# Designs tried in a protein design run: designed miniproteins, single chains, continued (4). Part 90

Each design is a single chain, and the fold is of that chain. pLDDT is the mean over its residues in the fold that is shown.

## One batch from the design tools (miniprotein)

Design m15329
Fold by ESMFold2-Fast:
Structure m15329 (fold): chain A 118 residues (1-118)
Amino acid sequence: DEVKKNIEEALKKLEEAKEYLDKALEEAKEDKETVELIQKAKEYLAKAAEYLLIALEEPSEENLREALEYVEKAIEYTEKALEEAKKSSKKAAELLEKAIEKLKEAKKHIEEALKLLS
């Protein structure tokens, strides 16, 4: 089942992204603006994961499109956090770059699952 396989891979990439976001939060903890942007990115990532878990039980275009929208918002806020972190913490910036990479990989797997349902 290639649809479920892509959903499982997307979930794995979101978990990897969350680990990098959590590490970036620890490095950026004195930078309130960067912290708030990372927390927003984590909120959207959590919502994406919720919709992917629903889609894993019952694959549907609706649940996958919701997951895709939330991954895109997680990418947007992580990119905003990266721009702020570049001014204050090289370590936080490097971790945020890795988080963006993992979020984009999750997005590709969601897009592939959507193509397989169409």
Scores: mean pLDDT 91

Design m15330
Fold by ESMFold2-Fast:
Structure m15330 (fold): chain A 62 residues (1-62)
Amino acid sequence: KEDLIKKAEEYYQKGLEYMKEGKYREASVYFIKASQYYREAGDLKKAREAEELAFEANQKYL
């Protein structure tokens, strides 16, 4: 649904901002939230992209 997609985009953008700041743990959490909202909205492609970014953030977590 439209609202779920907007929420997913908000979390996705926050995740990208945390990645830029080097806050990889926070980035991972936000990408996971984005993935959940994209999945609920039926956007499986975006959900998968967010999951991949969460994985990458976890790999960079220090």
Scores: mean pLDDT 83

Design m15331
Fold by ESMFold2-Fast:
Structure m15331 (fold): chain A 55 residues (1-55)
Amino acid sequence: SRLELKILLYETMKGSEETLLERLEKNPNANPEMIEEIKKTIKELEEEIEKLKKE
């Protein structure tokens, strides 16, 4: 269904952001503002996925 494809797209985007976050957190010179922005993006994607799953 279109809903399942949309959930898959958001989960794929979230996975990419989580991979980036892990790499940044392992770098002692990483920009902390960038880390916080990525965390915010992951949270927003999780909230959208949960909304879609409740429909």
Scores: mean pLDDT 85

Design m15332
Fold by ESMFold2-Fast:
Structure m15332 (fold): chain A 77 residues (1-77)
Amino acid sequence: TVERAKELAETNPSLAVALLTGLAIEAMAYELEGKYEKAAELYETAAKIAELLGDKELAKKYKELAEEARKKAKEAA
C-alpha cells in the first residue's frame, strides 16, 4: 500500500526501490494482458514511491504511464 511504501522509503530506501521495480514490472505484465485498470493502479503506486525517493523524473514517467493505461481502460468501457 501507499502507507507501507512511505514507511519503507523512510526506513529502508533500497527495499523501496526494489518494491517500485517490482510494481513497474507487474504493471507492464497487466498491460500486456489488456488489464489496463490494474496496470494504472500499479503505475500510480510506483509513481508515489518514486516521489518519496526524490526521483521526480521517474515519478513523472510512471504518472504518464498510469494516465495512458487509464485512457485505454476508459476506451474499453
Scores: mean pLDDT 79

Design m15335
Fold by ESMFold2-Fast:
Structure m15335 (fold): chain A 58 residues (1-58)
Amino acid sequence: KGEELEKEARRLYYVEKDYDKAISLYQKAIEEYRKAGDFDKAAEVEKKLAAVIEEKAK
């Protein structure tokens, strides 16, 4: 489920500081939301993914 993948990605980002795993799970959450037809949530998670990538680059 996209919500659970997003929650785990958020935990990896904030708690573990594992940006690569967080990016992977956000990408999987985006795919699950798209499969469910929830394009608004997919777009929101895409913004979160972009933020994680930006933080990794610093």
Scores: mean pLDDT 81

Design m15336
Fold by ESMFold2-Fast:
Structure m15336 (fold): chain A 64 residues (1-64)
Amino acid sequence: MSAKEKEELVKEAEEIMRELKKEHPEASDEEILAKAATILLEKTDLSDEEVSEAVAEAYARLKA
């Protein structure tokens, strides 16, 4: 995967996490992370590791 594709995946994860938190404000950060990872796994042909890395990076950016 190229650096641009990785950046796009991280941005997609950030957007998914923002929407999930908006729809479910009572949900824990762990629940938001797990749901975002599930959505990306269903939407993409990427491995669990690639999706987990993107979701973790997105979470770090949102909490910084």
Scores: mean pLDDT 79

Design m15337
Fold by ESMFold2-Fast:
Structure m15337 (fold): chain A 58 residues (1-58)
Amino acid sequence: SVLEEAQREIDAFADEVGRRHAEKYGPELGEAAREYVRALTFDERMEARKRILELVNK
């Protein structure tokens, strides 16, 4: 389906974003950035954003 194709492309892009951020800022921030890009629901995105803010503000 179009949604499945779009999700695969988003996942691949999210993996690349997470990898780059992990190299610069550590694996926790990289994973949070990956989850933020992958998020399909508002709740998932809000949780990932919250995690990024926690890591940045520690």
Scores: mean pLDDT 79

Design m15338
Fold by ESMFold2-Fast:
Structure m15338 (fold): chain A 100 residues (1-100)
Amino acid sequence: SVVDEMKELAEELINFLKPKVSEKMLKGIKEFYEEVIKRVEKMSEEAKKEALKIFKEKTEELKNWVESNPNLSEEEVEKKILQAFLELMDEIDKIEKKEK
């Protein structure tokens, strides 16, 4: 299902980020993805597919950026994660508004 695929992608990204962020930030990342997935679960099948497409795009962009910048400090990585999360949440909000 779309939700199962999102959960798998979230777990893969969390495992990738685990050695690069603080324990507090890691907890925040997990809580963020749980909230995003809960919102997507309430969507129509069409909106779920659009959400998955955007989720894949945004998670891959974040992963590629972190991999391309191996000398970043923990603080710099965490700032980029927060920015990516704000962008993802804005896209999820747009999808939810289209369902009204």
Scores: mean pLDDT 84

Design m15339
Fold by ESMFold2-Fast:
Formats: C-alpha cells, structure tokens, sequence
Structure m15339 (fold): chain A 67 residues (1-67)
C-alpha cells in the first residue's frame, strides 16, 4: 500500500500548492499587484516542477513577496 500512501501525500501537496496560488492572487489583488500575481500563477502552471520547490522554500514568504 506504499503507492497508495504516496499518492495521498502527493494529493495533499497539490492541494497546498493550489492554496498558495489562490493566496498569491488574493495578496496581489489586495496590494494592487494583481497582474504580477497572475504572472506568478501562470509561471507555476507552465512549470509544475517548480511548485514543490516554492512550497518547500516558504509559503508565507511567497505571499508576502507578492503583496
């Protein structure tokens, strides 16, 4: 059942990354930098391999940088 456990962990990670994208968009709108936030989301969608690196780096820091 290791593969099933790994898939569950991957889904949790994907959900966190999706939450980061939403947070980035909301922070961008609040700061008046919606276009910049959209650019970041599009970059993450174009390069899904970068999403885990951003999550590991600092979820809160990413939101602050966009705000």
Amino acid sequence: MAAEAARAAAREREARIAALKQLALEAGKAAGKEAEAQGVVELLEAHPELQPLLLERNAEGLAEELA
Scores: mean pLDDT 66

Design m15340
Fold by ESMFold2-Fast:
Order: structure tokens, then C-alpha cells, then sequence
Structure m15340 (fold): chain A 80 residues (1-80)
């Protein structure tokens, strides 16, 4: 499965930011919002990019964490 492929990539290279982002997206598709946020935060720590911050903000909004989402959106605008 796609999930297993990205988990293998992370196991072989823990600094593979693309694999962390892809796994986060797959978890989001499965409705696992909290896990998706954790994986996307890990990706951002490895390779900061505004797209990952926009994705994190969207997930935080879906969880009702509006103030945290606003802070990330402001940060993303400064990076873009």
C-alpha cells in the first residue's frame, strides 16, 4: 500500500521530508487528523515550506483549533 511505502522510506531515511508530507496527506484522507498533523509538523521541522504550514492550518481548523491555525497562516504568508 502507499502508506507502507512511505513508512518504509521514513524508516530508511528519517529526514525524507517528502515521505513525511505524503504520509501526513494519506492519514488526512483516512480521517486521522491528529496523526496527520504530527507527520506534517515533522516534515516542516526537516524542510520548512509554506505549503506544509497551509496544510497544518487547514487541519487545525478542522479540529476547531482556530487560534493555532491563524498563527500558522500568518507564518506561511511571511514565508511566501
Amino acid sequence: SELEEYEKRIKENPEDAEAWRALGSLLYEQGKLEEAIEYLRKAYEIEPDPQTLFALAKLLEELGKEEEAKKLLEEAKELA
Scores: mean pLDDT 83

Design m15341
Fold by ESMFold2-Fast:
Structure m15341 (fold): chain A 95 residues (1-95)
Amino acid sequence: SLEEIQRKLEELQRLIDQMRTANPEEQARLLAEIEKLREEIEQLVKDYVAKLQEQIANTTDPAERARLQSELAVATQEVKDRMALLEERVAALVG
C-alpha cells in the first residue's frame, strides 16, 4: 500500500539520519540496512503500481478510472521525488 511505502521511506530517512553521527563501522552496517530497505521499497512500489493498474483495467466508470490514473501518477512522482532526495543525502554522507 502507499501507506506502507511511506512508512518504509520514513524508516529509510531514519537510517540515513543515523549515518550522520555514525563511525565507519556503523556506516557500513547502516549502508547494508539502507540497501535492503531500498529493495523492499522497490518491491512495494512495483506491487502498488500493479494493483492500481489492475483496478484501472477493471474499472468501467470513466470518472473513477481518471481518479485512479491521477492517483497513480501523483503517488509515483511523490515516491520518485522522495527516493531522489534520500539518494542525494546518502551520496553526500558517503562522499
Scores: mean pLDDT 84

Design m15342
Fold by ESMFold2-Fast:
Structure m15342 (fold): chain A 67 residues (1-67)
Amino acid sequence: EAELEALGLSPEQREVARRVLEWARSTGNQEIVDEALRTARAVKDHPELAYTILAVRVVGVEEELRL
């Protein structure tokens, strides 16, 4: 979507970020959506961190939400 396009991510990072945003939106929690966007923006300068940071964030946030 437009938010992901504005981040200037590579196709690989963009797919990961898209999945994270899709999940974040499904929770209905705007704070989680904002955190996902912040993480994606941060990794645009360090694309090598995209997969590790997003994966850790998704697992960590999802665990807290389920508890």
Scores: mean pLDDT 60

Design m15343
Fold by ESMFold2-Fast:
Structure m15343 (fold): chain A 83 residues (1-83)
Amino acid sequence: MEFLKSLSPEEQKVFEEYNKKIAETNKELVAEIREKSKDTSLSDEEVARFIGEVLRKIGDVLTEGFKALAEIRKKKGENVTIG
């Protein structure tokens, strides 16, 4: 990997924040999975809906991370600073 070395210091910080958010999202997802797994009477439709919600949350975190990176790149174009 090591693709982080190709990123600017600001982009690396954003990537680290993004990784922290992914870890938090995973913690919440694990808690939700544990809660749902205790309910053995769940219908197939409820299980399908839960899977959809999990996928949506992952997508939201990914989108947020990419938007943050795009914002950093835009700021570099708007305010030219050496650092």
Scores: mean pLDDT 68

Design m15344
Fold by ESMFold2-Fast:
Structure m15344 (fold): chain A 61 residues (1-61)
Amino acid sequence: MKLSDEELVRLLDAKFRLNLPFPLTPEQRKKLAEELGIPELADLSNEEELAYIREALAIQA
């Protein structure tokens, strides 16, 4: 699945706020998807999640 720039920024903010390691476990992804209201996060693979974090870091820089 593809996240928007705003969803990527929210994912990165959640990482800083919650001090979460990446890649997340499937349980952590489901919890974060529910907490942020981004259901696409629950279905991400480890590789997709790391790619989105890199993309979000580039946006925030």
Scores: mean pLDDT 71

Design m15345
Fold by ESMFold2-Fast:
Structure m15345 (fold): chain A 63 residues (1-63)
Amino acid sequence: GATRLTAEQEALLLELIRRASELIAGAKSFEERVEAIRRAVAETQAEAAARGLDASLLAARDA
């Protein structure tokens, strides 16, 4: 079966998408867009860790 996200993990994923979209909209170059995405992911993972949430689902792309 599919892995179920907690409500908190789902909210963090939606916040990541929103934050990345806003940062990308302000970026003028490809490098700025890549950095914006990296920053959004790092900030969301740090927030998840600070709340004691399992951030492994955010790292699934590297697994």
Scores: mean pLDDT 67

Design m15346
Fold by ESMFold2-Fast:
Structure m15346 (fold): chain A 60 residues (1-60)
Amino acid sequence: SSEKVAQLVALTLLAVGYEIEGNLEKAIESYERALQLAREMGDEETASFLEKRIEELKKK
């Protein structure tokens, strides 16, 4: 649904904002919420992108 797409975009932007602030914990949490939503929507491309981003942040 368009509502789920809007929520996914909002969570991803929130995560990026937390990264810019240096709050990696909240950035990861927001990306994990976005990932859950991408999986519910069957959006494999977005899910794979978010999984990779979360892994990269956890290495810091």
Scores: mean pLDDT 86

Design m15347
Fold by ESMFold2-Fast:
Structure m15347 (fold): chain A 60 residues (1-60)
Amino acid sequence: MIEEKIKEEEEKAEEDLKKGIALFEQSRDNLVLSLEEVKANLKGTVEVQLGIFRYELEKA
């Protein structure tokens, strides 16, 4: 019957939605970890450049 097919499709859609949410959460967590790595790398680069500029300013 049409009603039985609609119910089956709704159950499948709910399962697909739950899987999608789980994948989205994993992707978000991975992005946060990647962002922390980028921040650490940028901090190192900025500290080196800032140290050079501070040294030059103190000597000027």
Scores: mean pLDDT 77

Design m15348
Fold by ESMFold2-Fast:
Structure m15348 (fold): chain A 90 residues (1-90)
Amino acid sequence: SEAEKQKLAKEIAKVAEEVLVKKMKEKGLPEEIIETYKKLMEASGVNSELAAELADKFEKLLEEYKEKFEEAVKEAEKEVKKKVEELLAK
């Protein structure tokens, strides 16, 4: 059903957010970058204008931390893929 697809999408999005936040913290990214990302995820699908502003701010903040962020994303993608496969196996 559409409701089940929406529920699964929300579960996947939550897992992806939690894992990436964890990896960003482990790589030592500044709290401002992490908090901006969390606010961006909260605004996504609710306030498109605020989400766009937060996305722009997030990209600018990442300029000095690009390498660490890329490492965090790669590690997060591996963990998220495993967790998503577990969710889809239901």
Scores: mean pLDDT 81

Design m15349
Fold by ESMFold2-Fast:
Structure m15349 (fold): chain A 100 residues (1-100)
Amino acid sequence: SMEELEKETKETYKEIIEKLKEVLASKDPQERIKLLEEMRKKLEELAKKAEELNDEKTYQTLKELIAGVEMAIAAERAGDMERADEIVEGLIKKIEELLK
């Protein structure tokens, strides 16, 4: 149901914020990439549910968050931890606004 999707979305957003903070706390690029890949998969699963329920607004928001996570992964793979941190901090801010 849409009510179950809304609850799961909020719970997932809180989990993603915690994982993004773990990325910022780590100095290991491999650990950081692993955390970002796990977040991407979680957001992709949620986006599929939003698409199946025809919740276009939630689907588009989740696609934007997925794109942000993919950009952070690309920065990590390029060895640009500073850029990855900036992207991650931006994602935390965006998700915190979505939880208001």
Scores: mean pLDDT 90

Design m15350
Fold by ESMFold2-Fast:
Structure m15350 (fold): chain A 46 residues (1-46)
Amino acid sequence: ELEKFIDEAAKIGNVSREEVLKELEEIGQAAIDSERAVREGLPLPP
């Protein structure tokens, strides 16, 4: 379950669960943006 992963990551990194969730959302969005750019034949952002 995703919640268990997030909780463990927060404990290991000594950060809040909210920080872990925010990082995952940012990573997910960046991955989507990158895949869209590649699909359209555009260069990835620096």
Scores: mean pLDDT 72

Design m15351
Fold by ESMFold2-Fast:
Structure m15351 (fold): chain A 61 residues (1-61)
Amino acid sequence: SAEELAERALAAGRAAGSAAAGGAMWHDLVKQGLATEEATRRAAASKTAEEGVAAAEDGLI
């Protein structure tokens, strides 16, 4: 649903912020002329998987 997608997007955004050091690499990929959409999607996907679990556990407690 749209609401679930929005919550996942917010969780991914928070994860991206907390992992700023790791985010520096994707920024360099953009400068190299790679598609920002692809680089951002890959970074969000990896962080969403990890932080999605953390967010769910935080919500339970």
Scores: mean pLDDT 58

Design m15352
Fold by ESMFold2-Fast:
Structure m15352 (fold): chain A 71 residues (1-71)
Amino acid sequence: SAEERRLEELLEKLREELRAAGHSEETIELYAEALRHAAEALRALRAGDLAAAEEHARRARELAERAEALA
């Protein structure tokens, strides 16, 4: 889908910027996974699935915190 293509383009750009900044591949993938979960949370909110939105938002938060701890 167009939404999936846009997300992958943003993730590719993010990976390149984080790599240029000297982050490890492990840290880069944690940030990328956090963004994917954030996108899924927004998708679930649009569908009216509050339970799925909360779960994806929680996972995004946890992954971002792990990435920050490693950065």
Scores: mean pLDDT 86

Design m15353
Fold by ESMFold2-Fast:
Structure m15353 (fold): chain A 60 residues (1-60)
Amino acid sequence: VTKEDIIKAAVELIKEKGIARTTTREIAEKAGTSVGTIYHYFKSKEELMREAYLELLKEE
């Protein structure tokens, strides 16, 4: 699993149910990884959500 795979999983979950209802656990499950691996790539949930939101803005 790569940083890009995690961002894509987060973007899809945000599209499905919004940013407020998206958790790092669900992102990890969708990306086929662990919450620990997410924190290896991102310093915080906030950083991951920020990058996912910016990626979403590029698509919409």
Scores: mean pLDDT 79

Design m15354
Fold by ESMFold2-Fast:
Structure m15354 (fold): chain A 142 residues (1-142)
Amino acid sequence: DSSRGEQALIELVGEELVREARRAVKEKDWERLLELAKKVAEFGEEAIGPLIAAMSSKDPAIRALAALALGEIGTENEVVREIGVPVLIKMLKDEDPVVRAAAAVALGKIGDPRAVEPLEEALKDEDEEVREAAREALEKIK
């Protein structure tokens, strides 16, 4: 039951922020989703555990929000580098293109060279937004 990761995130950031993230994904409002991810990232290290748990949510809006927020927290945190980066690389193959695009953006912000080859594969993605996110991520890492 993927509700545990979702519940941990809700307990940290509140139900309203999670509802707004679902609305942003449904309305394809990428700018709003990024603003919400930045607000979650303001919780800092306390958010990392809940965000990693939320990446296994059945809700693609929750997975996308979690990926973007982890990217905003960044690489100064060892847990983001050791646990977060491998999970984000797997999310480049997520069933939902919004989640794949979110993972590419997050990996670009983190700048870890382990993401280079997975992002080069994402340049071949069927979704244009995923290809563009991968291109911009590679420009930031290389």
Scores: mean pLDDT 85

Design m15355
Fold by ESMFold2-Fast:
Structure m15355 (fold): chain A 120 residues (1-120)
Amino acid sequence: MGLPLPTGPLEPGFRLEAEADGVKVSVEATGTPENVTRAAQAVIRAFVGQLETSPHPAFQEAAAEIRKLMEDGVPVREALQHALELTARALAEAGLKGDIRVVFDEQNRGLRAGGPVVPA
């Protein structure tokens, strides 16, 4: 693990959403607080990783801002909300449209719905 991750427990079920200019990004999770927190941290890492693979300036700026949230020890729920907002804005600035949904369900063994940047 190369980056410090946001810490703090999440509730056993949550849904967070962000929207910018026709791009909607949402994350929904159910499970134990430990597993839901781990899933949220994995989603934040996935957002940074995907944004960093693009040469587009908006994506690089969003990735850098999410990295700063991680470095500053922002609570995981707040960091995830900001990561969704930054990702939606970057995708919209790149001219993309759509609805990106990430679902974690402990009964179904983890993340579903195509990931944070690619529609499922």
Scores: mean pLDDT 74

Design m15356
Fold by ESMFold2-Fast:
Structure m15356 (fold): chain A 79 residues (1-79)
Amino acid sequence: MEEFIRRLEEILAREEDPEAREVLREAIETLRRDPSRALEVAERLFEVGKKYGNRELVELAIEIGIEEGMRLIKSYVLG
């Protein structure tokens, strides 16, 4: 999780669009406060990355989705 937050902060630091910056700030805050919402965050980041043509953000959203999806599957199968 910390690695994803770090990568989001790096993207935010070089993002110039105010709407995209706001979504990135909200995503970082949500992941810090409630990591259980990571799939919801990934979906929103994917849509924003797609809208603004930010491939790095789209790829990061997919990575967050895969990691959290795998965690949920493991909890279901092994818990």
Scores: mean pLDDT 80

Design m15357
Fold by ESMFold2-Fast:
Order: sequence, then structure tokens, then C-alpha cells
Structure m15357 (fold): chain A 73 residues (1-73)
Amino acid sequence: MAAALQQQMENVLKQLEEIAKTKSLEEAIEAVERAIKEAEAAKAAETDPEVQAVLDEFIERLKKKKEELKKKL
């Protein structure tokens, strides 16, 4: 389960990179903010500490990506 979740998270990160490359920085920031909200909601609903840890790492990576994109504005 956790491995499949990690694969999906990597796919989301790749999608966000593509948005930043092919669309505006504003669009990419909006996409990252939406992904953060979804990941936080998933973590709040999760009871498995292992899955929560994976989601925490994902949220951290998304927040870092958002800050990186904002620096380019």
C-alpha cells in the first residue's frame, strides 16, 4: 500500500513540474496548493502511522515546491 501511494505521489510531483514548465507559475502554485489540501485531508483521515509518515513527507515536498515556485514570482 505505502509503495503504491509513494508512486502516485511521485506522479503528482512530475505533473506539477510539467505544469510549471508548460503553463504559468501562477497555475503551478494553484496546483501545488490544491495538492497540499488533498494530502492534508488524506492524512487527517488516515489511521496507519506508516501511511501518515509517507503523506507527511509528501506534504513537506509540496510545501518546498510551492516556496520554490513563489521565489520565481
Scores: mean pLDDT 78

Design m15358
Fold by ESMFold2-Fast:
Structure m15358 (fold): chain A 75 residues (1-75)
Amino acid sequence: MEEAIKKNLDLFFESALKKLDEAKNVTPEERKRIIEEIKRAMDIALDYVERHAPSLVDYAKKKYEEILKKIEELE
C-alpha cells in the first residue's frame, strides 16, 4: 500500500511538472488556472498522505517544494 501511494505521488509529480512546462506557452489566464489547479491538488494529496501514509510526508513535501519552485519561475 505504501509503495502504491508513493507511485501515485511520483505520477502526480511528473504530471504536474509536465503541465507547468506546457504552461509556459499558454495565455496568462490559462497559466494561472493551471497553477491554481496544481496547488489545490497538492494540498489534497498532502492531506491524504498525512492521514494514510505519514512515513511518506517528508518525501511528498520535498516533491511539492520542487513543484512550488517551478511555479515561482512561471510567476
Scores: mean pLDDT 81

Design m15359
Fold by ESMFold2-Fast:
Structure m15359 (fold): chain A 96 residues (1-96)
Amino acid sequence: AAAVAEAKAKLDLGVEYLKEGKYEEAIKYAEEAIRLAPEDEEILSEAAMLIAEAYYKQGKLEEAVKKLEKIAKEFPDTVAGQLAKDMAEKLKLLLK
């Protein structure tokens, strides 16, 4: 309960940093949210999307793929893990 609430607050801050173009801070807060609530599907999915978007907006497609593949491996039986896997495969097509 408390950990999930703290994770959500960190995700909200991460989204604001993303809007401000502070991508490293956005990624940091998303990763902290995963650490606080690794079993919460909503937190994992939102954090994975935030991390992917932050790396994508920086033009760091290879880093985005690596982070998404790590999430997919750590959470393979979750909706968040499947989302991360699908996003990584789509980004790989852009790297050629």
Scores: mean pLDDT 82

Design m15360
Fold by ESMFold2-Fast:
Structure m15360 (fold): chain A 66 residues (1-66)
Amino acid sequence: KLELRKKAINLLSQANYALQNKDFEKMKELIEQLEKYREELRKMGDTFLVKQIDETIEKLKKALEE
């Protein structure tokens, strides 16, 4: 369970880096990974981290649409 949170936080950091560098391929990969971790964390009741992931996915999707 602790490892899930560590992995999610690391993916959030990678997502911010990909956004800054406009790495569209990495952004697509990160959306898929973040959605998987979001569902697992939601089952665990980690609402705060789920909210952070949802906000990050929204930013990644908007960047890919522009």
Scores: mean pLDDT 82

Design m15361
Fold by ESMFold2-Fast:
Structure m15361 (fold): chain A 73 residues (1-73)
Amino acid sequence: PSQKELDAEVYLALGLIFLAIGKLDESRGNKEAAIEAYKKAIEYFQKALEIDPTNEEARSLIEEAKKRIEKLK
């Protein structure tokens, strides 16, 4: 893969890690920590999508993280 493809994959992976952290914090009742983790996940998914605009997975994960933030506010 090109460096551009590797960068997109790295950002997608970081987003997934923070999404998982957010889900764990949410399950533990740490609402504010969960929101912060979901915001970081969105940031990384957006970076992946800027590199690869055709990444449907990144778009879907951004929407999932946004919905989770809205439910916790």
Scores: mean pLDDT 86

Design m15362
Fold by ESMFold2-Fast:
Structure m15362 (fold): chain A 61 residues (1-61)
Amino acid sequence: EELKKLILELIALKLEKIGLEFEIELVKDTDPERVEELEEELKELDKKIKELEEKIKELEE
């Protein structure tokens, strides 16, 4: 139930992270301002991923 929902959210966020990392690599040489924005988004996404991983771990205990 709840655990399944959190796992699906975690998978979605990890896919978003892969997308952001790929976009950063594409624009790395052409748009340093965009890279900075994407790195900030990636940092926020990493926080959300860690929070979800902690919640999942608590529910599995």
Scores: mean pLDDT 81

Design m15363
Fold by ESMFold2-Fast:
Structure m15363 (fold): chain A 100 residues (1-100)
Amino acid sequence: MEADELIEKAKQAFEKGDYETAVKYAREALRLIAEKEPGDSKKVAEALFLLGEIYRKMGDYEKAVELYEKAVRIYKEVNGDQEFADKAEKLLKEIKEKLK
């Protein structure tokens, strides 16, 4: 199965509130991207951001913070989507305040 298909399945499960299935597909997509498309930094960042959103909805703010920080770092390095990076940083600040 292609990584893009797994990301689509993860998003579909996330929208339905099936967070366990969403995490499974998103993690598998991230692994495939790392193995088959190791140079696609933007795709890695998108998968990490999606995983962060899923964990945030599950109430796992500590895991969400870790994943968002990794996604933001990659987005800034690639300079591919500054608007997405800015949104992720704003969300990251809000979640970090909840962990205090």
Scores: mean pLDDT 76

Design m15364
Fold by ESMFold2-Fast:
Structure m15364 (fold): chain A 79 residues (1-79)
Amino acid sequence: MEEILEVPAFDADGNLLSDEEDKRVVERARELVKQGVPPSEAGYAELDPPAGWEALGDVAVVRENGRWYRSTARFRRRL
């Protein structure tokens, strides 16, 4: 059995993002990669999981109108 931990998406002020806002952050990073921007510059960041957890993909961190936004981070562990 696997346990999933989600750390919700948030903005630079620590406010939680809606699912729609989280999706927009991910889509913005994806569109930059499609335009030829390297993933690291487009906002994709590798997750360093806590001890006993495994990262599920990368998070997207994008800057828009002078603020940064981070997508949902997901981790799993086996019970």
Scores: mean pLDDT 73

